# Designs tried in a protein design run: designed miniproteins, single chains, continued (3). Part 115

Each design is a single chain, and the fold is of that chain. pLDDT is the mean over its residues in the fold that is shown.

## One batch from the design tools (miniprotein)

Design m11976
Fold by ESMFold2-Fast:
Structure m11976 (fold): chain A 97 residues (1-97)
Amino acid sequence: EQSEEELKLGREEAVGAVVVALYKGRPIEEVRALIEEARAQIASLDPREQELAREIVEEVEEVIRLAEEKGREAALEEFLKRASPEVQEKVKKALEK
């Protein structure tokens, strides 16, 4: 049984992976293309999963906006301030590569 906390953690991990990719220099255009593909797939998901997928897409679009307006480091810092301790640790370890 997936609790609301488990779903929130999964959502934060998905958004965190995008934040790390942007921080490491992945082109914003490539991330936007992946989000458009993900959005196209949402209609084929179960209704409950569609809601979670839309929330992930919306949060990633906000991360892209922050990266474009304030820079990729600022987008990472803003994400880390809001993320759970477990996701913060995973993101930090991904950056230590």
Scores: mean pLDDT 78

Design m11977
Fold by ESMFold2-Fast:
Structure m11977 (fold): chain A 79 residues (1-79)
Amino acid sequence: NAAQLAYDLARIGAEKFGPAGAGYWGAVHGGMAGYLETLDSGRKGAEAARQAGIESGGVDAGLAFYTAAKNGALYAAEQ
């Protein structure tokens, strides 16, 4: 359920960070693109996702990607 988790994380980020939510969503989207590129190009998953996040939104996108992953774990724990 990676797609649902990514959607929920993006909505939570947008709600918490307001205008900064655009960067948060960009980081989540970049992470998903990096994962797909890993399957296609043979890059290693975590590094490809991190690099795609940075490429899509700079260093802030990379940080938001890590924040999204941690928030997803916390959200899951609350269920």
Scores: mean pLDDT 49

Design m11978
Fold by ESMFold2-Fast:
Structure m11978 (fold): chain A 97 residues (1-97)
Amino acid sequence: SSGIVPSVEELVERMRSLGASDEAIELLKEMVESGEIPEEVKEKLKKLPREVLRKAMATGEKLEGVDDEVLAALLFLYRLYLESDKTLDETLEEVLK
């Protein structure tokens, strides 16, 4: 698929290039399919400062001390943000509720 919103395949390729685990890549696919982040991963995201979450979503970079599951969730949120035309904060509030 082409356009402004990155495809799942493009995000998977990005995760592989960053050395993410196969388990984290499957988690990304699961989140895109369900539209939901697992509660365990939501808890990890909620422990990060909001400013750190916003920066990671905007840049797509792997943060120090962030596991591959959190990276998968951040890329899912980034894609969801671009798809919905909502702000980063609105997207985070909707998904992390």
Scores: mean pLDDT 76

Design m11979
Fold by ESMFold2-Fast:
Structure m11979 (fold): chain A 83 residues (1-83)
Amino acid sequence: LLTPDELLAAVLRSVGVTAERLSLSEIYLALIEYVVRQNLLDPENKGIVDLSGTPLGEIFGEDTVDLRDFEAIEQRLLAHSTL
């Protein structure tokens, strides 16, 4: 189980996830819920998310992310979590 840092934990709390430790899969599913609720999906490019000005932009360090790049997402989520 992973412990999210404050930045990632704030994103998780915004979608109702308050657990101190989560699996990577639970974090990923909460991330998808955040993207959907904030309407961040680009309608022209399915899978591309505009993160400009969001806490997710700070987590990924980029203005856009491809949700289909599971390795990049996993690496960023692990960088904002501890065991």
Scores: mean pLDDT 75

Design m11980
Fold by ESMFold2-Fast:
Structure m11980 (fold): chain A 88 residues (1-88)
Amino acid sequence: SLEQQVQELIEVLKTSSDPAEILQALQQLDQLTQKDEFLNLPESLIQQVESAVEPFLSHEDQAVREQATKVLEAIGVKELVRAVNKVT
């Protein structure tokens, strides 16, 4: 399931110290954030993704920092859509 894929990628980000593995996980997360069904994930899981990705904004590898920024930007847009729909 999408939820299981996201949880597995969070685990990779929490446990891996390999920049190549981290970059691959961030690229996969970015692809998953582009899916409409990503908005159907629990808010708690989306918060876990943000928490797992945020440290990589300060990573030594520029490609990792850029990919982390893309993931958080995509999630930020999805969360804004959720917030607007919740108010109206």
Scores: mean pLDDT 78

Design m11981
Fold by ESMFold2-Fast:
Structure m11981 (fold): chain A 97 residues (1-97)
Amino acid sequence: MPSKEEKEEKLKKELEEFKKKYPERKIIVVVLENLETEEGAEKQLKRVKEAAKEARETGAVFSVIRVEEPKSEESKKILKEIEEIAKKVQDEQNAKL
């Protein structure tokens, strides 16, 4: 069960890897939390959409970190949409290289 400390450690590790690979690029990482409820998952989807828009506008490296598992079928569907958004942004950035 991810504690606040575990979330911070995962975020730090991801940021360190991206800073090592892309030291001069802005990095945007979204940590997904509150996926246990549909309402929580919908809020995360909005955060990911906003972050994806910023990444596209700024050319920042974009990543999404999951620290908890979705419990409902609706939350699982929303998580799939989040993963598709992240993949599309990453694919678009890779195509521009």
Scores: mean pLDDT 74

Design m11982
Fold by ESMFold2-Fast:
Structure m11982 (fold): chain A 113 residues (1-113)
Amino acid sequence: SLDERIEEAKARLDEKFQEIKELVKKGNSKETVEKAIKLMREALQEVFDVAREAIERGETEKALELIDYALQKLKEVGDYIIKNADSNTQKLIKEAMDILVEELEKLREEIKK
């Protein structure tokens, strides 16, 4: 069901974001930063796919709930990175996060029209 796919997308987002936090805590290598950005993009791609499916089915409230959940989790991981990463790592990951936040905000605004 769509509800099961939403809960699975949330669970996988949480798993990937936990892995990002552990990577950032372990080190600031270029490889670590690139892996963190890749995990973030993969997690959000699943959120986008499920949110779009919800929109196509007319389940706009469910799409908004998933988008709002993802935005909250992005804020939480961003706060973690600010506290635990060096300035260069913060800059690179923030640039990737800002793009993903803009894409989620754009979907949210399209639903609210």
Scores: mean pLDDT 84

Design m11983
Fold by ESMFold2-Fast:
Structure m11983 (fold): chain A 71 residues (1-71)
Amino acid sequence: QGEEDAQFAEAVRAVSDALREAGPEGMTREELIAKVTERTGLSPELVEQALDTLLKAGAAVEDEKGRYHLA
């Protein structure tokens, strides 16, 4: 569905942008979801799906402290 596809693409972009802005410190899952949800108005569930997609693709990584970074 076009609207759902567009929202998911927006979520992926917004997650990538937030992680890029976080720099070397990274962000926790909670910080990332809150920030992206506030910026985009997208659901927390969609933001989590976008983050998980980036992690599976190797475009994002989780560090030993549970903080997320762009790969």
Scores: mean pLDDT 82

Design m11984
Fold by ESMFold2-Fast:
Structure m11984 (fold): chain A 68 residues (1-68)
Amino acid sequence: MEDEILLALALMSYAIGDYETAAKLFRELLERGVISEEEYRAFLRSMADEAEKQGRTDLAEKLRKEAE
């Protein structure tokens, strides 16, 4: 199903460290009602923390602002 494929792609992007793609896919999941706003913000914060650890400071800041 469309939502299952989208969720699988979001989780795969997250797992491989493609946080920009993962964030876009999680936002689509939020807009489709597959995940809650709290779940979406939790994913963004998790990705921001991992991006910061990798020295990807601009990406981490962008993800944190989106989580607000």
Scores: mean pLDDT 84

Design m11985
Fold by ESMFold2-Fast:
Structure m11985 (fold): chain A 81 residues (1-81)
Amino acid sequence: AEKLRRAAELLREAAEKLESIGMTDVANKLREMADELERLAEKVEAGELTPEQIQKANELADRYERVAQAALRIAEAYKKS
């Protein structure tokens, strides 16, 4: 669950940075992704998921973390422009 929660936190950080530069629609999408990961983390912590479902949740966290990192790079580029 730690991996899911860390990815969700990174998505929320990216969303705040994008919102600060006026990219509100994209920021809202990143927040939805963070909410999805937090919900999955709760299910993992409650023991509600099978090993296959946990693996898929971790794969989703990896993909969402890459999206968050890309969003942060975009926000940084706008800061320097």
Scores: mean pLDDT 83

Design m11986
Fold by ESMFold2-Fast:
Structure m11986 (fold): chain A 69 residues (1-69)
Amino acid sequence: MMSEEELKEAARGIKELAEKVRPVTEEEAIGGAKLAAANLGDGATAEEIINSLKGDSVAAASLAEAGRR
């Protein structure tokens, strides 16, 4: 599973993209990073998660919202 440091790095990228659409908390972004890591499978990196969003700020905002719960 992804380390806490990798999750925080992925969360930072998600938050940065998502905040172009709406305000996002660090906790929401971390939750989104965990969901993305689970979907990409074992050994996923922060770079792979961020790249999977393909610069889509709406997708990043939706991922953070899903991670909030």
Scores: mean pLDDT 77

Design m11987
Fold by ESMFold2-Fast:
Structure m11987 (fold): chain A 70 residues (1-70)
Amino acid sequence: MSEDELRERIERVEKALKSKNPEIQVQAVRELGRLLREHPDDERVHRLLEKALTSKNPEVQKAAREALAA
């Protein structure tokens, strides 16, 4: 994908992670996991996954751990 497309996907994920709906947050973390596999050196993706690990929601934390472990 282009850098502009990557940036737009990351921005959408960042907004979704700010949602109060845990299902939306989990979907955003799964998208971050896909982005991490496609762009393993992207600092923005790593930072957002680290933020998701500090979520008070156990399902969001689990999704973030799974994304980082793969």
Scores: mean pLDDT 80

Design m11988
Fold by ESMFold2-Fast:
Structure m11988 (fold): chain A 70 residues (1-70)
Amino acid sequence: VSLASVTLTVSRDPPRPGDVLTLTVTAGDDTSLTLTPEVTAADGTVLVTEPISVSLRAGETGTFSRVLRA
């Protein structure tokens, strides 16, 4: 599996539980994978999303939004 780029943004910095994480993935090759993004809140708590299933063809860009949870 090859990825050309992955960009992760959060609706607030530093993130809190309930904030939205946006993941933008550009595939370098036909790609099928599951991602579980993790970010660290200001207090050191690790926030996670529900798993994001990504299925993209070479050169495609997908955008996925998930709510961060403690």
Scores: mean pLDDT 78

Design m11989
Fold by ESMFold2-Fast:
Structure m11989 (fold): chain A 67 residues (1-67)
Amino acid sequence: SEMEELLEKYREVLETENEALSEELLAYLAPLAEKKKDVKVVAERHLTELSEEQGLERFRKLLEFLK
């Protein structure tokens, strides 16, 4: 599932603080951002507000909204 893959990558970013994984995650969101111009900005902001519990929940809601 695309959503499950994105959530797993987000979890990896939270665990490792890995810039390369953050870039991959943003690249996965780029096609979705083409449909909604605010999506990339919102996703980038959520990634910078790294809180394992709160960040993951907000990101999940974003992915649900994009479906």
Scores: mean pLDDT 55

Design m11990
Fold by ESMFold2-Fast:
Parts: sequence; structure tokens; C-alpha cells
Structure m11990 (fold): chain A 68 residues (1-68)
Amino acid sequence: SEIDKLVKEAEEIATEILEHPKASGEEKAQVLELTSQLVHYARVEKDLEKARELLEKIKELKRRILEK
């Protein structure tokens, strides 16, 4: 399903950030919060538009970490 794909992609990126040596503790906390919000909007609210916006924020956070 679209929900399962969004959640899986967010969790995979969150794991990458949590294991990344350039990621700060603040950035790790931020990705956990964004992932939690994405799962809530996707699974509870059924708001796929909001879930996709949150996934883009998670992807942007990963980009910023890699560009350090």
C-alpha cells in the first residue's frame, strides 16, 4: 500500500541518519520526531499529503547531514 511504502521509506532514512557519523544528537532527535509524525498522519489520520510532506523534510534533513 502507499501507506506502507511511505512508512518504510521514512524508517529506512531514519535508520541511516541514526547510524550516520556526521549526524548530531539534535538531528537524530529531529528525524525521530518527523518519523513519528509521518507514521501518525499516514496510519491514524490517513493524511497521505501530510505524510509525503514529512517524508520530504526527512529527505532534506539527510541531504543537509551528507553535505557537512
Scores: mean pLDDT 88

Design m11991
Fold by ESMFold2-Fast:
Structure m11991 (fold): chain A 85 residues (1-85)
Amino acid sequence: HMTEEEKEELKREFTRAMSEILEAVKNGDKEAVDEAIERLREAMKKYGVPDEKIDEIVRLIREYVETGDIRKAVEAVNLINEILK
């Protein structure tokens, strides 16, 4: 069971990572994208998110980065929100 403080920390890390990913994509900086995704993955592991859910969220973010399909980013946000319930 996550505490409310841990939920707020994960929410902040997710928001930060998504902001960094969007900026890196805009600048064509693949290394910065990979670093932001890896930081998000480590944050999710730290807060006890199951590996299967982490992999699903990362896959959706990578699909968004590769295709520009905003629906994939929305799916990733919806999954993290379900974890934060």
Scores: mean pLDDT 81

Design m11992
Fold by ESMFold2-Fast:
Structure m11992 (fold): chain A 95 residues (1-95)
Amino acid sequence: MEEEEKLREAARVAAEAFLEILKLVIAGEPIEKLEEVLKRMAERLGEILGEEAREEVERMREKLPVGYEALKAAPLEKLQEMIEELEEKLKELEA
């Protein structure tokens, strides 16, 4: 159904963005690169779900400094587990 297809595509976009964010944190990349990922996510989710979805991601960007510090404080094994979980979710969304 078209509505379920839109939600599935939005879930894929979100999962891909979070996967990229986790990989950037593990690589020691600066917060500005995470902001670029969230900007792309906001634009894409706005196209799929509308302005309210874009605004939700923009609210995530406002909280990004706190989220970035939390991810940097997380053990590497935990971040890798989150990556594996997101990769499995992406495979399910492709099926």
Scores: mean pLDDT 82

Design m11993
Fold by ESMFold2-Fast:
Structure m11993 (fold): chain A 111 residues (1-111)
Amino acid sequence: AVVVTQSPASATAPEGGTVVITATASPAVGGAISWVKQKADGTLEVLIVGGSVRGGSGDDRFTGSGDASSSTLTLSNLKAEDTGVYYAVAEVADGDRGLGTAGAGTTLTVV
């Protein structure tokens, strides 16, 4: 089984600030780690797929980097609307659902 470890568990930052979230996968995954945000209605928004912004017109304030074993999500120029829960997901596949093993999540509060 793949275990995704994500840190920090929570972060607070001012508007216009920057937050960095890191995840590791053990064992290493064949694809890159993806990042999703949980919205207020409980649905998931895909931010980064395999290190690339999904849909090509994603938020340019958000960047992903990493490899098969680790990934870093950098959230820059924070807005109050960025408050939410962010998950690293290993073994993402496009289509019906294909989201693999998720980390425990990072709760971000923008003040």
Scores: mean pLDDT 70

Design m11994
Fold by ESMFold2-Fast:
Structure m11994 (fold): chain A 80 residues (1-80)
Amino acid sequence: MDWFKSQLEMLKKYAKENLDEETYKEIEELLKKALKSNTEEQIKLFDEVMDIIIKATKNETLKESLEESRKEIIEELKES
């Protein structure tokens, strides 16, 4: 299974379980676009999705974990 696709599926599940329906739909649309986009656009769209999730997150420990994941995934995409 493609590593990046697995990360997007995990983010989609997180958003569905933890965010409101309107925010989830916005994230789902961005993730669908990312799957059909080139690498530069994928990085941009992924960063936008992470920004939405982090801003919606009130738990400080979870927010820190999400910020770390954001940096790691963007670095991986840039190196591929």
Scores: mean pLDDT 77

Design m11995
Fold by ESMFold2-Fast:
Structure m11995 (fold): chain A 70 residues (1-70)
Amino acid sequence: SEKEENEKLYEKAKEAVDGLVEAGKESSDRKTYLEEAANIAEGAAKLLEGTELAKELEAQAKKLKAEAEK
């Protein structure tokens, strides 16, 4: 079903974002890791356009961009 496919995509995107954020903590270039994590969240939000899951990913992307800018 579309709902199950959307939830699966959301979970995969969230895992990828969280993985980059965590890897960035040990990196000398944390800003780039946060920016790439935000890009993944934005890309997944576009694929989930019109759903509540897209709004959550958009909010996460905004938070990650704010963290990257200090």
Scores: mean pLDDT 85

Design m11996
Fold by ESMFold2-Fast:
Structure m11996 (fold): chain A 86 residues (1-86)
Amino acid sequence: MDEEIKKIGEEARKLARELFENPDEETYKKLVELSKKFYELLIKKAQEEGNPELIETAKSIYDFTVEQLKRAYEALKARREAEAAA
């Protein structure tokens, strides 16, 4: 469990760096997919620990994370397009 979470975190950091340097739709989609996997693991851990509050918290943070990733992607894409047009 913890090793899987750590691996997802490392992959997410790599993809976030790639998205910052070269904002493309596939990198954005991979980040969203990794976020989903991360929160699925957190929900599973919360279920195993018998903590329903953590399940609701994980879902709320996931929704927030997806919205922030979308906003970041759109901002980075706009910046890239502006630089290409200059």
Scores: mean pLDDT 78

Design m11997
Fold by ESMFold2-Fast:
Structure m11997 (fold): chain A 68 residues (1-68)
Amino acid sequence: LASPGLANARAGLGEARRAAEEGDAEGAKQSVESAKTAFEKHKSTMSPEEAAEAERYIEEAERYAEEA
């Protein structure tokens, strides 16, 4: 199982992508913000590798939010 931080970052990417496809810019931004908050909260319990993956998911989610 993925760590809570990594799982939340991946879920945030999925939600941001879905919101962007629906034209919901606010929903996409909320997904990004939630993912960032969860990442910060769980960062200390994540491995460096998991943290790097979570950051990449958050970065991609931000791109979807910007495009929406």
Scores: mean pLDDT 78

Design m11998
Fold by ESMFold2-Fast:
Formats: structure tokens, C-alpha cells, sequence
Structure m11998 (fold): chain A 59 residues (1-59)
């Protein structure tokens, strides 16, 4: 829900922004993980990216 999305954005805004853009662009979990690494220099687990993508799609 909206509350969970707000919490995720507050806790990690950079990761939230990359994953949200990935969802809007229709990227896969693997593509979103690769984009996060390229844009932020951070390694994101596929599980974490998948969980956040699901949260954003269901919000």
C-alpha cells in the first residue's frame, strides 16, 4: 500500500528511485539490478529488487 511505498522511499531514496523508474520502464528484476549498479554503484540483491518492484506495482 501507499504507506509501505512511503517508508521504502524514506529509508532508501536512491534505490527507490531506480526501482520505480525500472517499473515504469517495464524492466525485469535483473535489468533493474544492473541499472542500480550502474547508476548508484550499489549491488542490490535480486530478491530485494523483486520485493520492492512488487510493492510498487501493488501500491
Amino acid sequence: GALHVAVARHDDPALYDVVAEGVRAGLSVAETVERARRETGRDVSPRAAASLQRLLREA
Scores: mean pLDDT 73

Design m11999
Fold by ESMFold2-Fast:
Structure m11999 (fold): chain A 88 residues (1-88)
Amino acid sequence: SEAERLLQKARELLDEGFTLLNQGKYDEAAEKFREAMRLAQEAIDKAREMVKNGEISEEEAKRLIREATVLLMAAGIGYAAADYLKSL
């Protein structure tokens, strides 16, 4: 689905963010984490839209929103870590 496509892109950006973080590229890492958070939020919004339109079940929407929320939290932690490490 479109929501699953957005989640996959968010996962890829999250992985890129952590790779950049490990390389000491804090500004670039922060940018990847911000983009991952944006796509995860779009996936949540899309899942909600799909339920309202009857395109997916409530159970499937809850699964997508749960997965997107975990990605959003991970990217947020990554962003905070990049910001903190840059300040040292």
Scores: mean pLDDT 89

Design m12000
Fold by ESMFold2-Fast:
Order: sequence, then C-alpha cells, then structure tokens
Structure m12000 (fold): chain A 114 residues (1-114)
Amino acid sequence: NVLLEQARQIIDEMEKKILDLLEKNKHETDPDRIQSVILKILDVLSEAYGQLLKIAKKMSESEIEQIRKAFEAAMNRVIRAMEETIPNEEEAMRARLLVDSQVSLFNQRLHAIE
C-alpha cells in the first residue's frame, strides 16, 4: 500500500504542475508560446510516466488498476482545464489529441507490466 500512496502522490504532483502551467498561461494567444507550454506539459507527463511505470513493476494487477483509474481522473481534469485555457478551439483540440496519445501509450505500457 506504500507504493499505491507513492503513485497517488506522483499523479497529484503531475496534475498540480500541469494546472499551474495552464493558469500562468491562460491569456497566451501567441501560437509559438502556446506550443512551448504544451511541450512543457508533455515533459511533466513523461517524467510522471517514468516514475509510475517503475513503481507499477512492483504492484499487483489490482493496484495497477487503481492507479490507472486515478490517472484517468486526473487527466480528465487536465483536459477540461486545457479546453478552458486555450482560446483557439483548433489549438485546444490538437493539445487534447497529444495528451490522449500520451495517455494511450501509458496504458499500453501498464498493460505490458500486468
């Protein structure tokens, strides 16, 4: 259960970092700066994925499923914040597709550990 607590802390910290990046840039309209923010979000996701996958190797199938659900819930909140923060609908959609792609890759890697 210590590993489950650690995984939840990693997810919470990831969500906080992404939401902070979005809040700081909520009035940004420059496409190049918006792209820079999206790349920073992807870096935060990549770091969290690496930590979660390392922990998941030591977890039961049931614990991995709990982490998957917690991660999905956090990502749903992130996607909503992105939709509210990015003023251009097409740019918001592209950012959402990039995040959805990363979530899909993470789930595939988790499945390989199970």
Scores: mean pLDDT 80

